# Designs tried in a protein design run: designed miniproteins, single chains, continued (3). Part 31

Each design is a single chain, and the fold is of that chain. pLDDT is the mean over its residues in the fold that is shown.

## One batch from the design tools (miniprotein)

Design m9054
Fold by ESMFold2-Fast:
Structure m9054 (fold): chain A 91 residues (1-91)
Amino acid sequence: SLRADMERFAAAVKAADKDGDGTLTKEELKEMLLLLGINPKDMDAYVDRLLAEADVDGDGVLDRDELVRLAQQLLGLLTDEEVAYLRSLLA
């Protein structure tokens, strides 16, 4: 279910967020994708495509809002209520 997919996404984010500040570096994002079972032949190309499609800043750190945008690329477009739920899981 989409709810279970959102919970799995949030759990993977929290596991990859080694400093616990609610942000991910690009390297921690790669670890998160592996935890989700996403293991492409070229991880750098896959991450670059995801970030380009999510229209996130290239500053190397993904905040909570950018992680929600990324989740929409992986899980599909979320409603405002689903976005609020995902944000609560990432808190």
Scores: mean pLDDT 78

Design m9055
Fold by ESMFold2-Fast:
Parts: C-alpha cells; sequence; structure tokens
Structure m9055 (fold): chain A 55 residues (1-55)
C-alpha cells in the first residue's frame, strides 16, 4: 500500500541518518543521540503530514 511505502521510506531515512551520525568520530554519544532525535522528529512529522494527505 502507499502507507506501507511511506513508512518504509521514513524508516530508511532514519536508518541512513543514524549510520552517518554513528560514523562521525568527532561526535560524542550524547550529540549522536540528540542528532538522531532531531532527524526522527522531522521525519515522523513529515510522515504524519503525508499519511494525513492520503485520508
Amino acid sequence: SEEEKLRAEAEKRIAQAEAVLNADPSLTPEQKAAGLRLVRNVVERELKARLDALA
């Protein structure tokens, strides 16, 4: 379904961001966690808006 595609795309974006943050040796564990939270919040907000548009 379109909903499943949008959710899969969102999870892929979050996983990619997590990998990039984890690969950066200049970031502390706290900075990596903060960066991931920010990305997740943005992606989840965008996903909600796109899912709402399907209703």
Scores: mean pLDDT 86

Design m9056
Fold by ESMFold2-Fast:
Structure m9056 (fold): chain A 88 residues (1-88)
Amino acid sequence: LEREIEELRKRLEELEERLTALAARVRADPADRAALAELLRVAEEAGRLAIELARLMRERGELTEEDVRAVEEHVARLIAALRALRDA
């Protein structure tokens, strides 16, 4: 369990670096639809891992069911906003 949490944290750190670089690209050229599409794809992956991490933290007793649900709702809202931006 602790090893799984550490592996997820490392993967999230790698995705966070990619998200930062992609966000900078989108800000520099808002017409770069490929960069926006890749940003959404990486954000979806990061969100999925964040939810998985929250579920493992709940198994350790460090988070509640309500905490996990809050993470799921936050991720869903963020992804919906990014999809709306892509589809605009």
Scores: mean pLDDT 82

Design m9057
Fold by ESMFold2-Fast:
Structure m9057 (fold): chain A 73 residues (1-73)
Amino acid sequence: SSEEETLKRIEAGLEEARELLEKGDYEEAKEKAEQVIALIDEVLPSASEETKKKLEELRKEAEEIKKKAEEKI
């Protein structure tokens, strides 16, 4: 699969996690953020240097969403 397709899936997952967080669905927001982190961790070793930088930034965003969701539970 292309890096671009994987990146789009990660971005869509982050957007969904943020929407769940905004709606107050904290358990689902946490689960979705964890799924995004897992996907990033799977593809990170095989990614190009440019994609790795983007993945690291997206991973930090996912961790922040997870932390905010956990603080509300």
Scores: mean pLDDT 85

Design m9058
Fold by ESMFold2-Fast:
Structure m9058 (fold): chain A 92 residues (1-92)
Amino acid sequence: GPLPRLPKLDENASAKDYAKQLLEGLLRFARAMGLPDEVIETLEKGLEEVDKIPDDDEQAAMDAFARVLQEVFSKLTPEQRQALLEALTAPS
C-alpha cells in the first residue's frame, strides 16, 4: 500500500506531544514497511521513555526523541534510512 504519512502536528503542541506523535507515526511506518523487530522495539521503548517526561520539560523530550532516532538509524540499512527521512520530511 502507499507509505503512511506522518500526521500534521499543531504548532502549539508541547515538545513532548510532538515527540510522541512523531514516534507513533514512525512506529506505524516501521510496522507498515516491515522494518526489523529491533527498530520496532526501539520505537516502542522510546514512546515509553517520552511518556515519562514532564510536559513542561521540552529539552528532555527533544533529547529523548533525538536519542531514539539515532538508535533507529543505527539499526537500519541506507535504503531504510532514506525511506524514514522521506516520511519525516514529506510535504504537509
Scores: mean pLDDT 74

Design m9059
Fold by ESMFold2-Fast:
Structure m9059 (fold): chain A 86 residues (1-86)
Amino acid sequence: SLAARVAELEARARALQKQVDAAIANNASDATLRALIDQLVALDAEAAELYAQALAEGDHETARRAILIGAELGVYIIRLTVEIRS
C-alpha cells in the first residue's frame, strides 16, 4: 500500500538523518559527506515519485507525508553542502 511505502521512506529518512548527524559530529571525511548527500538525493527522488503517485491516486495523506520527507531531506542536503564548503 502507499501508506506502507511512505512509512518505509519515513523510517529510512530517520535512519539516514541519524547517519548525517553522526558524520558531522565525528568530523567525517569530505568523501563520506558527499556519499551521504548522494543517499539523501536518491531518497528525496523516491519521496517525490511517491508524492506524484499518491496525488494521482487521490491519497492526500500519503502525499502530505511524502512532501514532508522531501522537505526534511532538503534541509539535510543544505546542511551537508555548507559543511563541505566550509
Scores: mean pLDDT 88

Design m9060
Fold by ESMFold2-Fast:
Structure m9060 (fold): chain A 78 residues (1-78)
Amino acid sequence: SNEIGEKFVEVMKKADEVVSRLVRARLTGEDLEQAEADYEKLKEDFKKLSEPFYKQVNEFIDREVEREVARERARLAA
């Protein structure tokens, strides 16, 4: 529900700042270690956020497969 959406918005707001800092750091060589560390943390935060989303999508697909199998079974039994 909305909780996942709120966490996604928070991660996306941080993404713009982290990416901008990383681009600048790679071009200038300034604060590169910190910029790379912040980028790796952002990737980890996104991965943790996406795990519940993948679970919800997989559960939806599983339900649709079961529904289609039941429908086809009923058709073949007729």
Scores: mean pLDDT 77

Design m9061
Fold by ESMFold2-Fast:
Structure m9061 (fold): chain A 111 residues (1-111)
Amino acid sequence: NLGGIFLDILEKLLNGEISLEEAIKRLRELNLHDEVIATLEAIYNDPELSEVARLILERVDDDAQKMVLILLLPTSDVDLLRRYLEAGDIRAALSTALNGREPVNVTPVKP
């Protein structure tokens, strides 16, 4: 299961068990597309994306749904996605990811 191997690498990276360099090396050895590797780097380098990626890994049971959510995470409404994941509404989370970024209506735009 290539998706399951990718998700395991991502989990180990986010838990600090492996370096970003080691994660990228492993993904390249699996012949994964460069866009998938770029997505992992984007998630790792953004603390908010990393937090939501952990929620996806913890709250979503299906590996295919985890993959869809993870791969679309950098282009998603992260605050809305987090709320649906915390509520256990995986269908709404998937819809949010597939629709991309929505205008911020609840989260403050000026911190």
Scores: mean pLDDT 80

Design m9062
Fold by ESMFold2-Fast:
Formats: C-alpha cells, structure tokens, sequence
Structure m9062 (fold): chain A 58 residues (1-58)
C-alpha cells in the first residue's frame, strides 16, 4: 500500500540507505520526483513517512 511504501522509505532514509529511500520516493510521488535532487527526494519520503507513522500510532 501507499502507507507501507511511505514507512519503508522513512526507514531507509533513517538508516542512511539513500538508494532505497529514493526508490520509495519515486513510488510515492511518481516520475515527478525524478526532477528533484536526491536529497529533496529523501526529504519528501521522510516527511510523508513521518505523517503515516504518526497516523498509525493512534
């Protein structure tokens, strides 16, 4: 699911696995994410992943 992809992207980013985090950013935001820098792609994946994590923790 989209929520699972967001959480996995966050986990990869927090682990320093940039390639995996970028892979999940593309899955979450589509080909538009490829226009962003690697750092921006990771940041977006982290942001969405934290939102999903907070939502699921309740």
Amino acid sequence: SLDDAALKGLEAAEAGDTLTAVDYAVKLFGTGALRLSTSEQVEKAVELGKEVEEKLAK
Scores: mean pLDDT 76

Design m9063
Fold by ESMFold2-Fast:
Structure m9063 (fold): chain A 90 residues (1-90)
Amino acid sequence: NAVDSLIRVLKRAAEEAKSDDPFVREVALTLAEIAVAIGLNEAKRRGDKEKYEAFKKALDLVGKARESDNPEEQVKLLEEAAKILEEYKK
């Protein structure tokens, strides 16, 4: 489902954020932000308030990761975003 797909995207982005290549990191973070934003907009349109709040929290964390110039911090923030979506599924 969409939540499982976003969890996979965020976990993959966290792995790619470990790259020594700033371009690879920026692409991973940008694609993660786009994917979560799409999920957030669909949840909003469907009136799913719980899913909306979970995706909004995840998007805030991905945004902070993109603003960081520290790869270790970027990885931790992306992993936290994935964890929020995992907790929402329980």
Scores: mean pLDDT 86

Design m9064
Fold by ESMFold2-Fast:
Structure m9064 (fold): chain A 103 residues (1-103)
Amino acid sequence: ARAAVDELLGLVEAAAARLPEVDPADVPDPGTQAAIRAAKEDGSGLALFQASLGLIGADPATAARFTELLAAVGADREAARELLTRLADHFGLEPAQREEMLA
């Protein structure tokens, strides 16, 4: 499942890298459109992550591949943990920072 984690992260990173070139008005899903607008406005890691997932979901072939990779990762607890850790790192979603906000 490690190769699946690497490929899944590559899809998310590629989607995030394309966000500056994406016109939100060309995205059919209102939630994804709003996430892309928020990501362009404030650049928050959470907004960037949500916009990236929505952009992946907008292409049926990419969405299908993402689902296959997610199923493979989800079958392996260690791979699932690695995926969540690396996603949080990439988008600046540090668990410690979230814990400090809740304290």
Scores: mean pLDDT 73

Design m9065
Fold by ESMFold2-Fast:
Structure m9065 (fold): chain A 98 residues (1-98)
Amino acid sequence: MSQALIEQHVQDATEFLENGGVPKDVARDVAQEAVEQAAAEDAESTTTIDINVRAVKIYRERQGKQLSEAELQRLEVLAAALPSLTDEQKAELKAIIS
């Protein structure tokens, strides 16, 4: 990834986690780890959606929790709706992240 694309992905993932109720400092740290993992894996089609879902997964794993397959599917839908999350979608994201 280019440096500009890395910075954009970190910003996007940080904002997604913040919409889920994660404090900005924690959100940015998790977002950076998600982007670094995606870049290191040289994934053929890493997207903003993939990085945002990965960031939530990292955050939940740090809390000793794993995402269910149903939660992962809902996260993909929510990540695809950015930047236009409704209050209901933000509430759903907070429930998944908690």
Scores: mean pLDDT 77

Design m9066
Fold by ESMFold2-Fast:
Structure m9066 (fold): chain A 76 residues (1-76)
Amino acid sequence: SAEELARELLERIRELQAEAQANKDDLAKLEEIDKEVDRIVAEARERLPPELYFEIDREAGALRVYIATVKVVQKR
């Protein structure tokens, strides 16, 4: 079902959130995570109704902001 797929994609994003936190000093790893987030969002856009897609996109956006923030803090 669409609800089951949305739950699986949200779980994948949460796993990537944990991976980003564990590897906050590894810029190459953070770039890999950012690319994987793009792939998850693309899958959600193709396969989910708009309301479920927006939930995935919101969580993905939060992770991208976190990664961008970590990169800026590391530069300081």
Scores: mean pLDDT 85

Design m9067
Fold by ESMFold2-Fast:
Structure m9067 (fold): chain A 71 residues (1-71)
Amino acid sequence: MKEKLLEIIKKSDLVGAFLATVAEVLYSLGEYDEAIRVLEHLRELARQRGNEEVAKLADEYIEEVKKKKAS
């Protein structure tokens, strides 16, 4: 989980890195639905900027947050 977030931050531009950091803070506070919304925004932004690697990592992190919410 944390390794995937760090990979997103390293491969993102400044805006993408901020969105990933906000999602991590929301996740740590148990705000899973808001974390998912921020990650979905990051995913769409990454796709628009042609950063398919970050978009894929954001999608994978969304699935991990969903699994955590279901637990």
Scores: mean pLDDT 81

Design m9068
Fold by ESMFold2-Fast:
Structure m9068 (fold): chain A 85 residues (1-85)
Amino acid sequence: MEKLSDEEREKLYKEAQKILDEIYKLIDELYSQGKDDLALEGSGRMRKLWGELLRAFGQSDKEAAEKTLKELKELLEELRRKLEE
C-alpha cells in the first residue's frame, strides 16, 4: 500500500470537492427534469463513493483514494449523459 502524503491528500480532496459540487448540480437538474429515479440513484452512488474516499484518506491509502476519485469522475460523466437524454 502506497501511503498518501499530506500534499497529495489536500490535492485529491480539493479535486473531489469540485467533482461533488458538479454532481450535486447535475442531481438538482435531473430532479428539475422529472428524472427522479436517476437523481436518487446518482445521490446514493455519490454518498457511497464519498464514504469510500474519506475511508481511503483516513487509512492514507493512495491507490484506494485515486480509484475512488476516478469512480466519482465516471459518475459525473454518466450523470451528464443521462441529463442530455
Scores: mean pLDDT 83

Design m9069
Fold by ESMFold2-Fast:
Structure m9069 (fold): chain A 86 residues (1-86)
Amino acid sequence: SELEKKIKEGEEALKKIREYIAKNKDTEFAEKMSALLRELADAIEAGDEEKKKKVVAELLELAKEKGLEELVKKYLEGVEAALELE
């Protein structure tokens, strides 16, 4: 139940991140986030914990520049919770 809650909170956080991008027309941020999220997905699929930690740190730093650190953190917590349920 707690994992399911984190997944839902992560989905809501992603919606808010998308709303920020749309409102601010921040194409550069969107492109950088998309590239890092692709790298994160690749690291997860490969089981590369070192690369995963590095990419997560880069995602959080990028988000921090825009004041979105907490939303990106919640999204990433939702991703981890979804993986734990498998």
Scores: mean pLDDT 83

Design m9070
Fold by ESMFold2-Fast:
Order: C-alpha cells, then structure tokens, then sequence
Structure m9070 (fold): chain A 88 residues (1-88)
C-alpha cells in the first residue's frame, strides 16, 4: 500500500542522490523498470517483495551487468532495504 509506495519513492530518491552516477544510463533504466514493476505488483510480504525483485533482476540481468550467481544476494539486499523503509 502507501507504505510500499513511499518506500519505493524514498529508495529512488536515495539512489538518484547517492549512487545513480555509478551506473550507466542503461543500468539506471533497468533498475527503474524493476521498481516500476514492484509498484504495479504491490507485494504484501517480504517473501513476495524478494521474489518480485529477483524476477526483475533476472529479466534485466544483461543490462544491469549482474553475474547470475549474484542475483539472489542483490535481491536480498534490495528487498531488505525496501522492507526496512516501508516499516518506518
């Protein structure tokens, strides 16, 4: 709900302000598509959030330049961060 949308907005803001310049335009666009998909799917649990992020990362893997073996780790980190923001 609103908490997830606020968490996604805050995450996008922090990404743009702090780390976006470390990624290529293609990687930034791929990440934004993943976040947009999360807004549409509206995961209700941590497990649903992590799974949705994993699916997005796998879909955009080539553009993000993430080795397949790191997808689970990256998904867990992103899900944990977003979940923490949504609970504030």
Amino acid sequence: DAALEQALDEFERLFEENVADQFTPEQQAALRRILEELRERRPQTYEQLEEAIKEGLEREREKLKIPEEYIDEVAKLLAGHLWTLAQR
Scores: mean pLDDT 78

Design m9071
Fold by ESMFold2-Fast:
Structure m9071 (fold): chain A 98 residues (1-98)
Amino acid sequence: ARSRLEEAARYVEEVAEKVEKGEATPQDVLDAIRYAMRAADEAHRAGVITREQALEILRKVMNVLAAVIAYEFGELTPEDVAKALRDLAETLRRAVAA
């Protein structure tokens, strides 16, 4: 549970770096947020994180989804998508540390 949240944070950060370099596809971003959602659900079910922490992670996942959609419509840059991913990674790390 805790180790999977730490792994999810690293995975999301790695994908953010790839997005900034133009090396990531939208599918790579979707795979990373799916992994983060599973890690958060498992951690919440195991009692490792609170309901409020799980909801905060979900809000950051929704922000990444919105950024990817806006990027596909030409409204945002890869840097905006990477920023949303880094915010998600930070939220995952903070949930583990609390």
Scores: mean pLDDT 85

Design m9072
Fold by ESMFold2-Fast:
Structure m9072 (fold): chain A 81 residues (1-81)
Amino acid sequence: GMKEKEKERKELEKEIKEVIEEMKKSSFPKALGLALDFIREKQPTVEDAELMSKMDPSVSPILAFAALVLGLEEVAEAALK
């Protein structure tokens, strides 16, 4: 129901914050690997990608590149906003 979706959103937001912090501490190749793993495991929406970009614009290029590698053009465009 709606309660489960709200819980999933909060858990995803927490995981987004954690992956952003790890990416910022990592080299570009490692940060790209983290972004690829995150997208594959969590399947972020366009809204989630926009949220990540707004939380920390420094990860936007890496997130967008990872999304493009996985064929997720809309997610990549959202990450660059």
Scores: mean pLDDT 77

Design m9073
Fold by ESMFold2-Fast:
Structure m9073 (fold): chain A 69 residues (1-69)
Amino acid sequence: SAERELQAARLFRRLLAAGASVEEAAAAVAARFGPPSAEQQAILKEIGEKLREIGDEIEQELLEERKRR
């Protein structure tokens, strides 16, 4: 159901925003909504890869800013 997928996505985003790891957030979603489908797992993998890239960019920016001062 699209509503269940939205609720699962909202829970996942909330847990990530609260500082949970991708693995912890995925486990909590699976516990409440059942294990993700192959399609959902592929989407979660893409989201995880994008979040890692964003995290790396933020770390690089913080390191560069620290070196400027």
Scores: mean pLDDT 74

Design m9074
Fold by ESMFold2-Fast:
Structure m9074 (fold): chain A 71 residues (1-71)
Amino acid sequence: SLTKEQLEAEVLAALSVILGALAKRDPRLTPEQAKRIDELVDESIAAARAGNLEEVERKVQELKRLVDEME
């Protein structure tokens, strides 16, 4: 069974995938923003696989900041 930390990390990584996919539906996205979204999502997944909850939280927070700046 997954530990609570591993489960939380995987849930947050899944959230980054959903958030990234929704953000990439914005027709105003620049290629640079799309690349950064993909990088942050990939980094969140890698951190979750490593069981690094703190890193996943940091990457999700960076993704949220990037999305907020896309106004």
Scores: mean pLDDT 84

Design m9075
Fold by ESMFold2-Fast:
Structure m9075 (fold): chain A 73 residues (1-73)
Amino acid sequence: MKTIDLKKLIEEFDKRLRESEDVDELADWYLQYLKEHFPEFKESLEEAIKKGVTLEQFKDAIRKGIEKRRELL
C-alpha cells in the first residue's frame, strides 16, 4: 500500500465518520473503497467469500474499527 493512497483513505474515512451517523453506511463505503482501490484486497475478499466467509463478517470487523477510531476523534 502506498503512503499517499493510505493517507487519502484515512482522510476520507475521518471526514465521513464525522459527517455520518450511520456506521453500516460508513462500513459499506469503506469496503467498496478497498475493493476499488486495492486489487489485492478485492481478490482476497472474493477468495474468502468462496470459502464461506460472509460480507457481514467483514462489515462487523470494519464496524469494530470504526468504534475504535471514534475513541481517537
Scores: mean pLDDT 73

Design m9076
Fold by ESMFold2-Fast:
Structure m9076 (fold): chain A 81 residues (1-81)
Amino acid sequence: GSRQTMTDLVNYLLQNGTITRQQLVDFFRGLSPSDYSRAVDYLDTHITSDTLDIDQVRDIMSHTSPSVYQDFLQSLTILSS
């Protein structure tokens, strides 16, 4: 996935506190097909709620490729106050 996709996702989470399952899946469409598949599979198997907080999203991202997870963590570090 691109650094921009992770930046946009983290900005959304910091502004709104939570994200709906559908909105999160729409962000994941910016990832590679393999990272999209990993993220959606983890979401569907481990998360039952229709809304997710940043800690739940971080957990999902930890199961994508290391480069995508690093992009997420870097965006979180830079954008969180």
Scores: mean pLDDT 85

Design m9077
Fold by ESMFold2-Fast:
Structure m9077 (fold): chain A 74 residues (1-74)
Amino acid sequence: SMEEALAHARLVAGALAHELEQNPDLPEEELIAALERARARSTDPVLQALLDAIIATVREGGREAALAFARAYV
């Protein structure tokens, strides 16, 4: 459901925001690699779409854009 998808997005977004705030020096390439591994392990199409959007956001605007995206769901 949309409500379950939103709840899942908020949980993932919150975890991403927390990680970025705790690790401001985390290399963008390491963040992308971790997100791609999570995407590869997921069989949930909603989670795959969310991770694809986050990966694209990091590639376009870096860690700051990822943080802004994550905070939009919290």
Scores: mean pLDDT 75

Design m9078
Fold by ESMFold2-Fast:
Order: C-alpha cells, then sequence, then structure tokens
Structure m9078 (fold): chain A 89 residues (1-89)
C-alpha cells in the first residue's frame, strides 16, 4: 500500500511538472493553439486512467501504477499551463 501510494505520487508529480513546462513552452515559444494543448491534455488524462485500470487488473503492476498517474499529471499540467497563459493575455 505505502509503496504503491509513493509510486503513484511520484508519477503524478513528475508528470505535472513536465506537462506544465511543456505546455508553457508550446504556448509561449511555438505559439501552438490553446485548444490543441487542451485536447492533448484530455487525451493523456484518459489514457492514464485506462493504464490505472490495467494496473488494478494486473495486481498493481508498478510500471503501470507509475505511468498512469504520470500521464494524468502531464495532461493536467498541460491544462494548467493553458489556464495561466490565458489569464495573462
Amino acid sequence: SELLEKVFEEGYKLGYELGYQEGMERLEKDKVPAEEILAEGERLIAEGERLLEEAKRNNWDLELTYLGPYLIGYGEGLKEAVREYLEKS
């Protein structure tokens, strides 16, 4: 339980940080439309949720328990970058 919680937390936190940074770079440097970044964020969150269901079915496989929250965090980070960018506009 404690190990699984830590793996989940580490995946989510790293994903969120990287997703936020990538989202800001795409918005500020590459001028990618906000709607495209939001769509990618939602897709990654859905994919991460599917991987967590697979982890549960595979006796909480550690790789899936890390990767699922990582993708959820990454997608949420992308969406947060869009939110902050639009508030500054």
Scores: mean pLDDT 88

Design m9079
Fold by ESMFold2-Fast:
Structure m9079 (fold): chain A 109 residues (1-109)
Amino acid sequence: ADAARLAELIADLEANLAATADERTRALLERLIEAVKNAKSLKEALDEMIKIVLEALEEQILETPHTKEELEHIIKKLEELKEELEKAGFSEEVIEKVEEFIEKVKEKL
């Protein structure tokens, strides 16, 4: 892992936090900053970040009313995301979180 890369991620997240007034987005960015600061490697930082983002997206999507067509589109995007994350070598825990998210969205159909 490259320590400079972790420092860049923290700086980018802190810049986004300074630029946003949305409370939900601020809370998400603060969680991401903490995860990156506590990570021992770039791989660990990215795994933890994606888990946090997936949890936030799941909550938002499940709380928001959607049409059947919108839910089908979300499922397609999540399936594409799963394939990309698998190819990128993300942890089994990350892949399982995406699979669980897909199942919860399917339950809304």
Scores: mean pLDDT 84

Design m9080
Fold by ESMFold2-Fast:
Structure m9080 (fold): chain A 65 residues (1-65)
Amino acid sequence: MVEELIDEAVEEYLALSAGKSASERQFIGTVVLNRFGLTLRELGLSPEEVHKAVMELRKRLEEAE
């Protein structure tokens, strides 16, 4: 479940950031991370689970460039 949401968020980031400047990619990354965190909170995850998942997504985005 959470892993699938992380994979979807990474795919969305890659699609939105394609051909964008470094500044635009940083902004898109921030939007994707914030929206992901809100989605997990709406699904009823604890603050600790949300933090862990957001940190994993951030790591995946850094590995993507």
Scores: mean pLDDT 82

Design m9081
Fold by ESMFold2-Fast:
Structure m9081 (fold): chain A 59 residues (1-59)
Amino acid sequence: GPRALAARAELARNPAFAEAVRLAEQGRYDEAGRLVSAALGVSREEGVRRVLSTLAALR
């Protein structure tokens, strides 16, 4: 759907965010959150939230 298309476009634009989503798909949520936190300058909790939101949009 449109949300999944937008999420895939975001992953294509941000390699660090794409890697974080891959880590989350492997159940490695803490590492995914740290990667997004470092890349975007947000908290680890916010990083995990953004990754989980993107995974939800892809489904």
Scores: mean pLDDT 77

Design m9082
Fold by ESMFold2-Fast:
Structure m9082 (fold): chain A 114 residues (1-114)
Amino acid sequence: KPAAYVVKAIHYALQGDEEKAREYAEKAGVPFEDVKAIADALTDASPENIEAARKAAERLSQHPELKEVGEALKAVIDAMRVEDLRSPEAQAALDRAGEGMRKLVEYLEEAEKE
């Protein structure tokens, strides 16, 4: 279940457990650097971290087995780039980010069951 392993790798990176984050990134077939870029943006939403995470999520979405998790991560990261929360684009990005977060939680729960 590569998508569940990506979410698990990000979860461990957010907890500071680099060894487990690397293990699950390897199981998912993705570079740890991409997992780290996404985790870094989730802890520090600087423009540089957001851009790096956006590119990492885009690379993940190019893998057939990771397309859905990559798109969900892109939706969450794209919401962090919104400067004007009153715009229609901001509302659409927040709606997509909410759906993306729900999907990421489902993958994390799936990884915990197996």
Scores: mean pLDDT 78

Design m9083
Fold by ESMFold2-Fast:
Structure m9083 (fold): chain A 80 residues (1-80)
Amino acid sequence: MAEEVREKVRKLLEEGRSVPEVTTVVASMIVDYADQGASLEELEEMIEAAGEALREAGVPEETVERVRESLLTVARWTLE
């Protein structure tokens, strides 16, 4: 789950995908995992893993924070 998200983010960035494209893929993964019964805590762990992978790839912290906030919004709305 969290490690799968981390690996997916790394692979997409290595393939030359943009941060918005990577964010869209992670958002889709969050929706899929929520549909399979993942808790908010598990979704938050996946979002943190995505943020860490973006940071490791040299994405600025301000951009990482905005991506995390966007993904948290998706997770919350999906579970409501």
Scores: mean pLDDT 84

Design m9084
Fold by ESMFold2-Fast:
Structure m9084 (fold): chain A 71 residues (1-71)
Amino acid sequence: SMAQQQQIIDMIRNDTRISDSQKQAMIDAIRNRDMARFRSIMDDIAAQRNLAGAMQAMYDRIQAIHDSIAA
């Protein structure tokens, strides 16, 4: 529905992690029903988050090693 489409657009506008240019591209993709472009943009954002998760796991492992030496 158009109301549901507007809710999605509002969600995109309120996301502080997404740049204004990315927001415009995502909104344009939604309005044009170009789900392939929308998915591509989301995958780029998700890739950054996946890298952050991998970095966090690495730091957690280093901390566990230090704790093991101290024990």
Scores: mean pLDDT 67

Design m9085
Fold by ESMFold2-Fast:
Structure m9085 (fold): chain A 90 residues (1-90)
Amino acid sequence: SAAAEREALREGIRKALLERALKEAGKYDLIKELQKNNGAPEEVEKAEETLKREFPELYERMQAEVARLEAMKPEEREALARELEAKEAE
């Protein structure tokens, strides 16, 4: 359904932004666990809690970017998702 497709895209964007924030924080161990567990909810929560506690500025920036992406028009969101995927491939 269209709702399921939107939710899947939203989850993908959130995970990509989380991995980017963890890279900026130098938390490669958390990125490794997140990837090993295919972004399991408990691993996502653990990574977000660690980022919030140790790097609150990065966490706030990530949350602001997620909110901005969720408010974007579909075309703008799709373009930015492609940019995030390209940056993660680097």
Scores: mean pLDDT 75

Design m9086
Fold by ESMFold2-Fast:
Order: sequence, then structure tokens, then C-alpha cells
Structure m9086 (fold): chain A 68 residues (1-68)
Amino acid sequence: SEEKKKLIEEMKKDFEERIASITDPALRDQATRVYTLLLNKAKEAKSVEEVKKIYEAGKRHLDYLEQQ
């Protein structure tokens, strides 16, 4: 479970840094809402592999928002 905890902390740091760099308040709010949902889902995930899938989904969403 330590691997899962480490990955969740990595995801949290990465997403918080990326969200903080978004200058548009509406896009930042959208990113924050999605991040909150994904973080909660990751905490409830039963495996490291599930957390990795959640992390990848979050990265794709942030990549999309950064292109707007």
C-alpha cells in the first residue's frame, strides 16, 4: 500500500502545480473540480494499477485544458 500512497502524493503534487499555472480562472476552477473527483477516486482505488489509470486520465484532461 506504500506504493499506492506514494503514487497518490506524486499525482497530488503534479496536478496542484499544473492547476496553479492555469491563468484562466474558469479553466482553473474546472481543473480543480476534476482533480478533486480524481483524487478521491484514487484514494478509494484497490490497486496501484487503478491509481495509474486515474492519474493518466487526469493528465489527459489537464493537457486538453492547457490547449484552450
Scores: mean pLDDT 84

Design m9087
Fold by ESMFold2-Fast:
Structure m9087 (fold): chain A 96 residues (1-96)
Amino acid sequence: SMEKKIRELKKQALEHLRQAEDAIRRGDFASARQHIDQAIDIIIQLAELGASKEEIERLQKRVIDTMIRLGSSSAQIIMVRDRVEEAIRKREEELK
């Protein structure tokens, strides 16, 4: 079911966010970056599947907060925001 798939992807995104946070605490910024990239891809999939906007925005905020801690540039943060916002917009248009 779509509900089950959304629930499993949310769980995976939260796990990658947890792993990224743990990696930062260890000083393993390469591993943290990989986990954040995976979380971003999953959040986009969640948006495409119709997960709630509030839930997507909450996960996106956590990704961006972590990217700031990793020293990501403003351009990199804007790219992530744009990708997620585009996925939400495309899904909303498909529901017309």
Scores: mean pLDDT 88

Design m9088
Fold by ESMFold2-Fast:
Formats: sequence, structure tokens, C-alpha cells
Structure m9088 (fold): chain A 83 residues (1-83)
Amino acid sequence: MEAEEKAREAAKEAAEEVRSLSEDGDELAKQVLEAIELVFRNPKSIEAQGEANLILAKVNQKDAESGRAGALGVAKVRAYAEK
């Protein structure tokens, strides 16, 4: 319950970072933004939230492995480290 609310807030913050990168032309960020937007359109859909989070995790992993470590990677790590 509390964890779910915190996850929702973290997703919102991640969406802002992804949106910024998407506007900068990052193709990977655009894919993540589409998934997060799906959750915002269906805020009561737990399934949509899970799917968006899964995509976000995969993108962040790829971003970190490539050494790019863009805003996506930083925002994701910060959200988890703050626990």
C-alpha cells in the first residue's frame, strides 16, 4: 500500500525525465515515455503500471550498460537509493 504510493510518485518523476530526453530526440526515451503515458491514461490499471515499470527497468539497464547513463539511469537509481 505505502510502497505502491511511493512507486507511483517515482514513476511520475521518471516520466518527467524521460519526457525531457524524448524531446531531445532520444529514441529509447520515446519508447519508455509511451509506456509511462499508458499508465497516466489508465491510473487505475495495475497491469499497465507493472508493464510500464518492467519496460523502464529494461531501458535503464541498457542505458547503464552502454555507459550512457543519461537522465533515465540517474533518476532510476536515485529513486531506489532514496529508500
Scores: mean pLDDT 58

